# Designed miniproteins, single chains, part 106

Each design is a single chain, and the fold is of that chain. pLDDT is the mean over its residues in the fold that is shown.

## One batch from the design tools (miniprotein)

Design m3928
Fold by ESMFold2-Fast:
Structure m3928 (fold): chain A 89 residues (1-89)
Amino acid sequence: MTEEERERLWLEVEAALIIMQASIIKKVAETLPDEELRERALKLADEAISYANKAMQEKDPEKAREYLEKARKLVDEATRLVDEGIARS
């Protein structure tokens, strides 16, 4: 396996984990009583899934990494909002 093939496999693993985390966050967000936090968390989680999918389909390694980094930031923000919403409940 080449270094490039290894980097691609790890990128796909990272993207899959982001999609899984975002999917869990969406389920938790749907239970939040705060409508504004719920809507914001759902949007950020959906955007994270979208960018993770773009990262997996992007053939340019630099652009794929940029999409993955954006997906990570979005899912982390969605997670923060959900955690805040739970703390307020």
Scores: mean pLDDT 86

Design m3929
Fold by ESMFold2-Fast:
Structure m3929 (fold): chain A 87 residues (1-87)
Amino acid sequence: SAMDEEFIKEAVELAKKAAEAIKNGDMETAKKLARELYELFKKKNPTEEQVKELVKRLREEAAKEKDELSKLFLLIMAQEIEDLYKS
């Protein structure tokens, strides 16, 4: 649905911005963006299927990332999200 796509797009963009902040050594911005992502999850209470699609998209973004720290951050986020919603 449109709401599912909007949630996934917003979550991916927040994660990518946090990864870029980490690459640039801007830990304050990275923490702020991580908090925004947490609040988005709390507000939207995503379904397992929405989470699976988000994890897939985060892994695709990680595969395109050239910076090793940003890539690792995106992969760790994807794994943590997947583990949290595995039932």
Scores: mean pLDDT 81

Design m3930
Fold by ESMFold2-Fast:
Structure m3930 (fold): chain A 93 residues (1-93)
Amino acid sequence: LEERLREEKERLRRAEEAGDKRGEAEALLGLARVYAEQGKLEEALEYARKALGIAIELDDEELEAEALKVIGEVLKKEGKEEEAKLYEEIAKE
C-alpha cells in the first residue's frame, strides 16, 4: 500500500506539472482507492471528489462514472449505504 501511495502521489505531481487534467484525475482516483484500502475513508472521499470535479470540467463521461463509483464504494465502507446507492445510480446514467 505504501509503494502504491508513493507511485500515485508522484503520478499526480507529474500530471499537474504537465497540465494533464485527465492524468491528474486518474491519479486522484488511485489515491482514493489506496486511502480507502488503508481505512482512511475521509481522505479517500476527498481525493475521489476532486477527481469527479476534474472529470466534470473535462466532460469525460467515462472518468466521471469511475469517480462516482469510487465515491459510492467509499461511502459503503463508511456504512452510508443510502448515499452510496445514490452515487452508484448517477454513475449508471
Scores: mean pLDDT 81

Design m3931
Fold by ESMFold2-Fast:
Structure m3931 (fold): chain A 55 residues (1-55)
Amino acid sequence: SSLLLRVAARELGVSPATVRRLVRDPTDELLEELARRTGLSVEEVRRAIEDLQKQ
C-alpha cells in the first residue's frame, strides 16, 4: 500500500521508489547502503522490508 511505503521510506530515510524496489528485489548491496545511511543494522533493514512484504 502507498501509506506503508511512505512510512517505510521515512523510517529508512529514502524515497518511496527505493522502498518499492527493495520490496520487489532486496539486494544485499542496497540493504548495506541503507544500513549505513540510517545507522541501523542490515538485519534491522531486512526485517522492515519483510514486514512490508507481509502486507
Scores: mean pLDDT 70

Design m3932
Fold by ESMFold2-Fast:
Structure m3932 (fold): chain A 60 residues (1-60)
Amino acid sequence: MTPEEVADEAIEKTDLPESEKRTLRNLARRLIAEGKTPEEVLAAIQAGSDAFRRARALAA
């Protein structure tokens, strides 16, 4: 499984709106292009998804 496939699976699993998922996919692609490890990419996706969820929970 490629780092891109791992990132896409993690992002799809988040149940975030498509706009936020697109932002996370762009972040993942950028980090992969910079040579970041799969673990670093997943950590960034997790941090981003947590930030989006906190913003959504606060608005609800």
Scores: mean pLDDT 78

Design m3933
Fold by ESMFold2-Fast:
Structure m3933 (fold): chain A 57 residues (1-57)
Amino acid sequence: KPLFKSKEAFDYLVKASEALANGDYEKAIEYARKALEIDPDNPLARGLLKVAEEKLK
């Protein structure tokens, strides 16, 4: 089954993962939150948000 409900949610997940890879944790949080606005039950978006928030600690 699909891990995302729309192309827009997927695009935000890609941007969040790229921001994490670049060390831009604030942007990663922003994009992960945008993905969750579209698909609030998305486990990848929730995981990316958690990782990015932990990196800011």
Scores: mean pLDDT 78

Design m3934
Fold by ESMFold2-Fast:
Structure m3934 (fold): chain A 68 residues (1-68)
Amino acid sequence: MLSEEEKEKLLEEALERLREAAERSGGNPAVIYMEAVRIVTELRERGVDEETLREVAEALEKERQRLT
């Protein structure tokens, strides 16, 4: 289980990556969606717990809806 500080930092980094993908692609929905999928997949492969992965996925989906 990650500490609250570690979870917050991980969420911040994930959201920053998603926003950067949106900026680079000019708001391309496909690019933004694929970046969100890649982020969650990479974190799962690193052994991040399912509860934290769900929180990250939900935050990324909410941000994606704002960017598209």
Scores: mean pLDDT 81

Design m3935
Fold by ESMFold2-Fast:
Formats: structure tokens, sequence, C-alpha cells
Structure m3935 (fold): chain A 86 residues (1-86)
């Protein structure tokens, strides 16, 4: 499956955690790509495992506990997670 995590207004810690999700995906035989553009960091993992997706959802829950927002969208083999800090 393909996982896309988009973080807006991320703290340095949240950005590092998202990069960690990408690295975990690579260790599991997937491929990852990280793109930062201004306040937005996008991590794409191709060949994502269920564990990699669960880790991304954990990151989103953390941001929501801090007053941010998270949206999950599934379309075919692609899971897109959009996370916005307050």
Amino acid sequence: MTLVVTLRNATPGQAVAAIGVGQEGELSGGESEVVTNGDTTTVTVRGASEATIANALGLAQGVERDGGRATVRREGDTTTLTVEAP
C-alpha cells in the first residue's frame, strides 16, 4: 500500500517523527520520499506495511491531543493522512 503523510505547521519533533515513519517503511522493504516546502512536510511511503500506517496514525493522534487536526482518506491502495498543527 502507499502512505502519504502531510504535516502543516509541524514542530521540529513532529517533522522528525514523520521522517521516522518513512525510515521504518524503508526498513520494511518499502520506499520513502520526504519533501519539505515552507510550513508543509510530505512523507510518501510506497510498499507501506500495516505497522507503518499505524505509526502514522499514532503521530496524527499526538497532534490532535495538542489541539491540531488530522484527516484520514483512503482511496484504493493509497492512505492519505493530513495533519495540521494549531
Scores: mean pLDDT 78

Design m3936
Fold by ESMFold2-Fast:
Structure m3936 (fold): chain A 67 residues (1-67)
Amino acid sequence: KKKVIVVFTLASPEKVDEARALADEQAEAARIAGKRLTDYEFVVGSAAAKTLEEARKLRQELEEKGK
């Protein structure tokens, strides 16, 4: 089956806590959309702030897909 991968990245190591909370929010959003956690894979890594914007965009897509 096809999985949706939601990636959370850090602007810096200092933001680990924020990325963690964001990952939890994504898991909750997927559940609210009526999806199983196994259908969505959440990954947290170190990276630029630009990918955090993409993670938020993916959250909206999860909501729309769950419609």
Scores: mean pLDDT 52

Design m3937
Fold by ESMFold2-Fast:
Structure m3937 (fold): chain A 89 residues (1-89)
Amino acid sequence: GYKEKAKEYAKKALEYAEKATEALKAGDAEKALEYARKAVEYGKKGLEYSDKSGGDQESINASIGAILAGIGVAFGAGLLLGKPELSAL
């Protein structure tokens, strides 16, 4: 149901946030932005399905964490490219 989808999207959001962070550390700003965008997209879906399921705190925390990490990576990648506007996801 919605709770299972919330957990699945939260997990995917965290996986992409980790990949985004790894890409940024490697200096791959383009991949960092791609993974950061996916982390934010899946994190938003995790929050949406968590809300529909009556609020699963673990999925909410994971989704928020992934969104914040994704935003941070996008900002860092934008700075590396000399284009801070690319941090807008």
Scores: mean pLDDT 82

Design m3939
Fold by ESMFold2-Fast:
Structure m3939 (fold): chain A 62 residues (1-62)
Amino acid sequence: SMAEEINKKLRELEKRDPELAQRTLDEIMKVLKETKDEKERLEKMKEIVEKAIKELEAREKA
């Protein structure tokens, strides 16, 4: 499910870059506070974690 994919990516971020993981969680918490629609919340959370993974990958290439 989308929620399982999000959780898996968050766990990966926490292991590889705890600071980036914390920033990602902070962004997710803002979405949870501001967005009432469940589908929209999941889509925004997915976008946030995918952005964080891309940032992590970019740092590894540098």
Scores: mean pLDDT 81

Design m3940
Fold by ESMFold2-Fast:
Structure m3940 (fold): chain A 60 residues (1-60)
Amino acid sequence: VEELRKMLEDLLKKYSPEELLEMTREELVEALVELGYDRERAERLLAPFRNGREAREAVL
C-alpha cells in the first residue's frame, strides 16, 4: 500500500486531487509512466481499482 500511496502523491504534484479522482485506471497508468514509473508495476498495483477514486480510498 505504501508504494501505491507514493505513486498517488507523485501524481498530486502534477495533477489536482479532483482530476485524479476522475481518471480511469488506464489514464492513471499512463500518467505514472509519464512520471517515469514502470508500466507493468503501475498496472499491477492499480489492477484491483477501476478508477482514481477507488485507488485513493485504498490508501486512506
Scores: mean pLDDT 78

Design m3941
Fold by ESMFold2-Fast:
Structure m3941 (fold): chain A 85 residues (1-85)
Amino acid sequence: KLEELIEKMRALLHSVLPESEHSRADAFVTNLKSLIEQGKFDSAKVGMEVFLRRLRERGVLTPEQAAALRKELLGILKEAEEFYK
């Protein structure tokens, strides 16, 4: 179940980011998975905001693209939080 959400997040990032960013996206997803497995959802959200901010600062994403991606990533994080109910 959690593995499916992590793979969904990885696939989402690969679909919206250029191939040159895929290794960074995979590293981000690996770190995010570790935080989720530890129940550190607030830390996971902070890590996501930092990742998206750096993509904007480097000109990889426009503010609009970053906002859309943020919404989708937050949706996946909310699904993961359901595992702790």
Scores: mean pLDDT 82

Design m3942
Fold by ESMFold2-Fast:
Structure m3942 (fold): chain A 80 residues (1-80)
Amino acid sequence: SPVERLRELARRMLEGLRLQLEDLVANKDPDWEQKYEDMVRHYLRRLREEAERLGIPEEVTEELLRQFREEAERIKRELS
């Protein structure tokens, strides 16, 4: 389904965020937090655009984006 495709995209993006944050922290990048937040904002925009392309209802899209933000913040807390 379109919703399942969007969830799979979100899952892959979260995996990418984790790997990128691990790399930023391991390299002691002084801008790691800003770079991470920029990546999260970029992926939220891409997920919204993909949801619109797939014709997913706004209510479903907003719930998925909320869950994505919560998980991205959880990753940040775990790795920083």
Scores: mean pLDDT 89

Design m3943
Fold by ESMFold2-Fast:
Structure m3943 (fold): chain A 93 residues (1-93)
Amino acid sequence: KELKLGPIPDYPVTREQLKLDVDSIYNFYKSLGLPVEGAKLIANYLITLVKKGRIKKEDALEIIDRYIEKFQKEGYTEAVNILKEAKKEIEKL
């Protein structure tokens, strides 16, 4: 079954909750052998929350840099590239 993240909250997302949500996506998709799909979902989740004003841009950028480093250490070059493009999109917001 799909990883059901709850509906995007109507309230601001805390930095701690954001870290937990992104780590859950990362671990779930990595466990399935789908790191690229995990990176795509992380990217879309962070971009959507920044666009809706639910998280700070700087918090999203800090998290994305952390997962770029994690995927890079694991050799998932395509996942790294997806997150780097998402970082550029967030920086333009």
Scores: mean pLDDT 80

Design m3944
Fold by ESMFold2-Fast:
Structure m3944 (fold): chain A 55 residues (1-55)
Amino acid sequence: SLVEELKKIVDEIVKKAKELRKNQSTLTPEQREKLVQEIKDLVNKYKELREKLRA
């Protein structure tokens, strides 16, 4: 279901955000930028699916 897909995306965002926080001092600038971009991509996907659910 769309609702289950949204929940999975939220869980993935939380997981990546925690990884960013925990490893802030050990991540290279490139690794940090990659994680930030992955989070942004997941947020955009969440917005798209939420719009689909609303339509």
Scores: mean pLDDT 82

Design m3945
Fold by ESMFold2-Fast:
Structure m3945 (fold): chain A 60 residues (1-60)
Amino acid sequence: SEDVARTVGVILRAIGLLNDPNASEEELREEAERLRETLASTELDERMRALIERLIEELE
């Protein structure tokens, strides 16, 4: 579905930022906020929600 594709895209971006030594603190913070918005606005299974919550913690 479109929602799944968008969610995967946001997750891949977060992983990319975590592996980028040139990523700024602002970029990491903004991506964490985007992940929080995804959790608030998208119906996700428990596994996907847990993954996103872990990524938020790693970005902060």
Scores: mean pLDDT 80

Design m3946
Fold by ESMFold2-Fast:
Parts: structure tokens; sequence; C-alpha cells
Structure m3946 (fold): chain A 94 residues (1-94)
């Protein structure tokens, strides 16, 4: 359950980074928002401390990525979205 949400969060975060590389900011915001909601849902479902820590890390990176998008810093946004995907993917593997 939490692992499925974490995997979906990782997939949406990676797709958001790709959308930014393609210049599609609207799609990137929608995908990053979906990833954030999935990471939060995974946190609510998980009792595992390591999974929760990784999903909290993913949530923080998603928030920083969305902030960077709002500030027009595409490079920083992509970096944070990719780091969010890595953290969420690791959570999904637990």
Amino acid sequence: MAGEMARAAAENAREAAEALREGDRVKAVQLATAALLLAIAGLLESEDEEVRRLLEEAREHLLEGMRAMDEGDVERAIEHLERAAEAAEEAARR
C-alpha cells in the first residue's frame, strides 16, 4: 500500500522533471502536485520509520522543486524533482 503510493510518487516526480526539460511547466506543476499528494498518502499509510523518513525527504524535495518552478529556476526545480523521485523510489523498495 504505502510502497505503491511511494512508487507512484517517484514516477510522477520523474515525469514532472521531464516535462520541465521539455518546457511544459503546466504539466510539470500538475505532475509534481500529484507526486506530493501521493507522498503524503504514503506517509499516512506507513508505520515503518525508514519509509516515513524517505517519504518526508521526498515531500521536502517536491516542495522545494515547486518553489523553484515558481521562482523560474528550472535547473534547481529539476534537481529537486529528481531527488524526490530517488527518495520515493527507495521508500517503495522497503
Scores: mean pLDDT 88

Design m3947
Fold by ESMFold2-Fast:
Structure m3947 (fold): chain A 100 residues (1-100)
Amino acid sequence: KAEEYLKKGIKAFNQGKYDEAIKYFEKAVELDPKNAEAWFFLGVAYYEKGEYDKAIEYFRKAAELDPRLEASAWFMIAEAYRKKGDVEKAEEYYRKALEA
C-alpha cells in the first residue's frame, strides 16, 4: 500500500519535482514507517533540495531499518557531509560504506 506512494514519489523525483516527490515519500513512510526504501528516497529528495541535515536524518533511519541499505545510506550521508564541507565526517562515512 505504501508501495503506490513510493512509486509516485520516484516518478516525480525522476521528473525533478522534488517537493512533489517528498510529499509522496512522506505518505509512504506515514503508511509504513518500517519501509526503509521510502525513508532512503525521502533522504535522496532532501539531498537534491540541498537540505543536507534532513537528508542525513532520513538516511540514518533507512540504515537502521534495513541492513541491506547500510552501504548506500552511509555513502549518501558521506556525500551530504561533503556538501556541507565537513571533510572529516565525509571520510568517516565513506569508510563505513566500504565496510558495510
Scores: mean pLDDT 89

Design m3948
Fold by ESMFold2-Fast:
Structure m3948 (fold): chain A 56 residues (1-56)
Amino acid sequence: DDSLEVEILRLLNEDPSLSYAEIGRRLGVSPATVRRALRRIAEEMGVPLEVIKPRR
């Protein structure tokens, strides 16, 4: 959802080291939902997911 994507990006802007599980718990959604939302954002922006949320 649009508001969920904005909230995820806000959290990652504050702390890019947050895991999918941590973001999910803060927003009340599953880690899989967070992962999906971030991948969708990355694809829409035309950037690798790594730019938004580095694996390491």
Scores: mean pLDDT 73

Design m3949
Fold by ESMFold2-Fast:
Structure m3949 (fold): chain A 66 residues (1-66)
Amino acid sequence: MLQEGLEHAEKAIEAIMAGDAEKALEHAEEALRLGFLTPETVEALRRAIEAGARTREEILDILAAH
């Protein structure tokens, strides 16, 4: 369901902003399973976590680099 996938994607971004890598990846993987995210986008979210991104703008800039 598109809405459910979007909810998980938003929660992944919020978890990255909170510094919670485990929850961020859990939500990103659920959004991938629901067909809302691609594997490339999940890898970009992993890079945002590794970069220590804490703002939505920083996370979206990393995603846009794909």
Scores: mean pLDDT 80

Design m3950
Fold by ESMFold2-Fast:
Structure m3950 (fold): chain A 59 residues (1-59)
Amino acid sequence: SDVEKKIEELMKEIRRLAQEALKLYQEYNKTGDEELKSQAEEILRRINELAKEYNKLKK
């Protein structure tokens, strides 16, 4: 259904962003570059927004 497709797309995007945030944290751990940490935190905020959309669709 349309709702199922939207849920799948949201899950896929959340997974993609989580992987990107992980890479930024790994690089931060190597370099100590606070900008990388800030970028990862920005991605986590985006994930939280998508999670709210997911929760509204999943009943």
Scores: mean pLDDT 86

Design m3951
Fold by ESMFold2-Fast:
Structure m3951 (fold): chain A 65 residues (1-65)
Amino acid sequence: SKIEEAKERFQKAAEEKDKEGMIEALLELDELGEKEEVEAGIYSLENSDDEVIKKAAEEARKILE
């Protein structure tokens, strides 16, 4: 499903520290109405010890608000 594909892209982007890919996947999940998944994803990124991943969370919150 598109939701599963977006979740897979999000996980891969996080593994690769691809900031744009993480944000794009979260935006797609939001468009699909998966607001709980988007919030959980951002929360996960915010609690990372990696600076690039934390910056992705900050930018995603600014775009999605």
Scores: mean pLDDT 82

Design m3952
Fold by ESMFold2-Fast:
Structure m3952 (fold): chain A 76 residues (1-76)
Amino acid sequence: SAEEEFEKVMKEVEELLKKAIEAIKAGDFDTALELIREMGRLLREASRKYPEYEEKIEKFEKEMLAKLLAEIDKAL
């Protein structure tokens, strides 16, 4: 179903977020940027495939940005 496919994409993005946070903590900002770009690509693709989940995607993007900024602040 579209819901199951959407949840699988969101799980993949969550795993990339974890890896990006680990890269930030390690000071590997090049790896973190590549992971963030891949997350953005997947979220844009999800928005096109699953327009009914646009609000959930936007909420996740806000939460993702907040977590990334918090980890960058701690790394500085």
Scores: mean pLDDT 86

Design m3953
Fold by ESMFold2-Fast:
Structure m3953 (fold): chain A 86 residues (1-86)
Amino acid sequence: DPRLEQAIKLLIELNPDAKKLSDYQLKLVVLSLFYEEGLKVGYGDFGRILGVPSHLVGGYLNYGKELLSTLNLSEEQKKKISSFFS
């Protein structure tokens, strides 16, 4: 999804510490942010994107949320990243 790629690029631009995260961890952070901002994507779709069974998606999104919290993004920065799914 080109919107996911653009959101990851913006995350890295806004926070240099994000460069230390793996591609998979960056994907988890962005997807957790989209989930918090109300992206209407089912757990089956998240599972397909992450390569995990749908019943594990909640745990992976929680991990992404913990990673997101370590980056200390402002509400404005979070909205800019989530805007790719507007």
Scores: mean pLDDT 77

Design m3954
Fold by ESMFold2-Fast:
Structure m3954 (fold): chain A 67 residues (1-67)
Amino acid sequence: MPEAVAVGTGADLGAALAEAGAKVGDVLRANPGAYLAAVLGAQKIAPQNPKTVTVEIRGDEATVTGA
């Protein structure tokens, strides 16, 4: 089961997500369910507009948290 954790930091949420996504891109491409979960998780934290995000992937699941 693929497991990966990436932290992204940027000037805004989009930049932070792009950095984190680049670090775990291979895992996300291999796991469409994890990709969808990551997108939904990013949407949940979007109102806070965090400049640092953590993407944690476990199989077909993903959690996105912001700081």
Scores: mean pLDDT 77

Design m3955
Fold by ESMFold2-Fast:
Structure m3955 (fold): chain A 120 residues (1-120)
Amino acid sequence: SMKEEAEKLAKEAEEEVEELGERIEELAERMKVGSDAEKGRAAMEVGKALGRAEAIKYLSEKLAPLVELAKKTAEKAEEVARRAEEVIDEADKEIGVGPAARALAREVAERLVAEFEAKL
């Protein structure tokens, strides 16, 4: 049924949000050491994670009327996105990569939202 497919998508999104949160913290730890180039690459990876989290939030909010779990997933995705933005802001203060990382986040989010809408 449509509800069963929505429940499956919500569970997959919840698992991905948890993995993104762990990845952002791993990247944040890597940015405490290393060259500016290494910190810049890590910040761009956080930008990709931010874009994925924003796309998951969008999908989860769209599924929330059908699946109660999706509301909680959207809230977790918002928390992960907020943490990613904090990490990007810290990197921006050190090496000026914030605008590039946020531009990449927007590109990733727009692409994934379009892919999600094609599946709904």
Scores: mean pLDDT 86

Design m3956
Fold by ESMFold2-Fast:
Parts: structure tokens; sequence; C-alpha cells
Structure m3956 (fold): chain A 104 residues (1-104)
């Protein structure tokens, strides 16, 4: 099901982050976002956004700035799928902060 697809794409994303594979992160993230667009479960979307931001924060700490930028941009796109305007705005602000941290 779609929940299993989300889990698979998140796992591929984690592997890409750990290996420093920017292209793997981009491809896994693209698949994750496309799957998230198909689901109605707002909690699953929130959990995916939280995971993207957590991975991005870890990438910054490990000097993987290009990966952190990709994850932040994906988190903004995923947060745009949230119906709760306050939660969406909060996640987007956190992602913008991550983009700033990744720039220098």
Amino acid sequence: GLEEEIKEHLEQLKEGVESGDVEKVKEAGKKLIETLKKIKDQKLIEEAVDELLRLGETAVKNGKTEIAKVLAEMAIEAASLLKDVRKSAGYKLRAIGLLIDAER
C-alpha cells in the first residue's frame, strides 16, 4: 500500500543521506513527494515532513550541505500538502532555517 511505499522511499532517502549520494536523495525524495500527493492521511504527511527535516538537520551537522538543501526543498514541498495552515507554515519556516544553515 501507499504507507509501505512511503516507508520504502524514506529508507532509500536515509541510505542516500548516509552515503552522501545526492542523486539517490533527489530520486527517493521525488518518489516520496509523489506518493504523499496520493494520500489523505495528514498524520503520515506530517511524519514524512518531520523525517525530511530531521535528516536535513543531520546532514548539516555532518557537512553534507548539498543534501541538506535538497531535503529542505523537499520538506517545503511536502509541507505544502498539509491542510493545517499553521503546521504547514511552521514546517516551511523550519525548512527555510535549514536552507540558511546549509548556505554557510
Scores: mean pLDDT 88

Design m3957
Fold by ESMFold2-Fast:
Structure m3957 (fold): chain A 96 residues (1-96)
Amino acid sequence: NRAEELRKKALEAIENGDYATAIEYAAGLAHLGALDVAREILEKLGFSEEAKEALLRAAAALPALTPAQLQAATSVALKVQLEEDKKNNRRGKPRR
């Protein structure tokens, strides 16, 4: 399963602290139409709904997944997330 392979690589990138590469794999998943899997990866990275939507929309609009286009989509998502993090300054989660 190609989507599962990309998901596995994205999770590995997260474990290695390479969030930029993980976001690129999420963009690849979104381009393939695996939106639920892409959303899952972005959620593990702590992305908000607005940042997830920005990435998914950018990736879906690309005719091809060149490294430059993936990097551009990643930059858009990171910018949105940084702006939200500055506003909310989320550091931890209350236990349920």
Scores: mean pLDDT 71

Design m3958
Fold by ESMFold2-Fast:
Structure m3958 (fold): chain A 65 residues (1-65)
Amino acid sequence: MEELERLEKEFAEKMASLSPEEARARLEELYREAAPLVAEYLKKNNLTGDPSSTVSRLAEEALKA
């Protein structure tokens, strides 16, 4: 959790120097790369859900923010 918060902070600082279009593209790429990690997390915790669908939803929510 703390490491995720640190990555989000570092990412936010980097994003502050980008245009809105570049920031959006980078967010989409980041969430796409997270799909394998989401799949592993769901499997380990016996949770339901499609990793690809979950990543897409999170990316859409982040892009709206």
Scores: mean pLDDT 63

Design m3959
Fold by ESMFold2-Fast:
Structure m3959 (fold): chain A 86 residues (1-86)
Amino acid sequence: GLAEAVVRLHFEYLKKEIEEGKIFSDEEIDAYVERVRAQADALLDTEAELDGMSPEEVAAHRARLDALIQKYRDELKTLNEEKKKK
């Protein structure tokens, strides 16, 4: 869905920035994650209304979105710490 695509796009962008040598603080990564989460949540609510999603479908999408955001948050923090070493 659009919410998942937006999450992926934003996290791939920050991941590329870190891989290219930019170093971020843990607070900067957390702030970025919170901004992305807010945007994704608003988009999911909009998609649910436009597509006529059932409450069960919305819950399933929200659970996947939360898992995806957590996975990317952990990946970004790990990569950022690894890049700080070298």
Scores: mean pLDDT 80

Design m3960
Fold by ESMFold2-Fast:
Structure m3960 (fold): chain A 66 residues (1-66)
Amino acid sequence: HMTLEERIKAAKERMEKLGLPEDVIKAVIEAYKTAREDPEKAIELLQKAGFPKEVAEAIVKNLAEM
């Protein structure tokens, strides 16, 4: 029902409300775009942004199953 673009927008708004730095928000959005082509690279980007490996893997798996 929700498109990838809508999910990215919702995630960005949520992260902005939580006061996350712009560079972290950009890294998460880049990982969302990358997840469909290169899941391992997307996981790496999320881990560099401060997400635990388990959380990064769960996010990427959810995006890949779209």
Scores: mean pLDDT 72

Design m3961
Fold by ESMFold2-Fast:
Structure m3961 (fold): chain A 67 residues (1-67)
Amino acid sequence: TRERLREMLNPMRVRTSIVSEEEGKIVVRARDPETGIEASASGPTSDIVRLMARAMGDVAAREEAAR
């Protein structure tokens, strides 16, 4: 189960995309194509890397909860 969880939480598998951008604010979505689980994060465009990390972390947390 731990190895399976690590594969499910593989950051190389999780994909991030920009959903919307408005007035210097951005919405980023992270999705795992294998599980179909997704999460989004919103904030200033300058924080894009942090927002991507947050969305990816939320996907990982949801995948852990779905175990």
Scores: mean pLDDT 71

Design m3963
Fold by ESMFold2-Fast:
Structure m3963 (fold): chain A 68 residues (1-68)
Amino acid sequence: STRDKALELLLQGSRYYSQGDYLKSGDLYEEAGKLLKSPGFYREASRLYKKAGDEKKAKELEEKAKEL
């Protein structure tokens, strides 16, 4: 199901976060946000991209969250 797929993405994202791979973690939270149409997960992905140093992608996800 969509929920099961989103849960798997979030679990993988949490693992990458624990490893310090903020870019990969952000990518996985972005995919979960897209599947669930969740502004909260887009904002979380934005924070992760900022932590990874990708300010442009972080800004894009912030705007995407506002449009939901």
Scores: mean pLDDT 86

Design m3964
Fold by ESMFold2-Fast:
Structure m3964 (fold): chain A 60 residues (1-60)
Amino acid sequence: TTVEILELIIRKLEAGEPVSDSLLEMALALAGFSAEEIEELLKDREATLRALKEALARLR
C-alpha cells in the first residue's frame, strides 16, 4: 500500500540507508507532490524526509 511504501522509505532515510532518486521521486509522487515540488525536495534530504513524514501523517 502507499502507507507501507512511505513507511519503508522514511525508515531507510532515518537510518541513513541509501535511497535512489527514482525511489524518492516515486514516494513523493505517491504522497501527492508535483514534479516541480519533487525536483526542489530532492535537493535536500532533510526536506524530503520531513515532507514524507507529514504526508504519511495525513494518510493515517
Scores: mean pLDDT 82

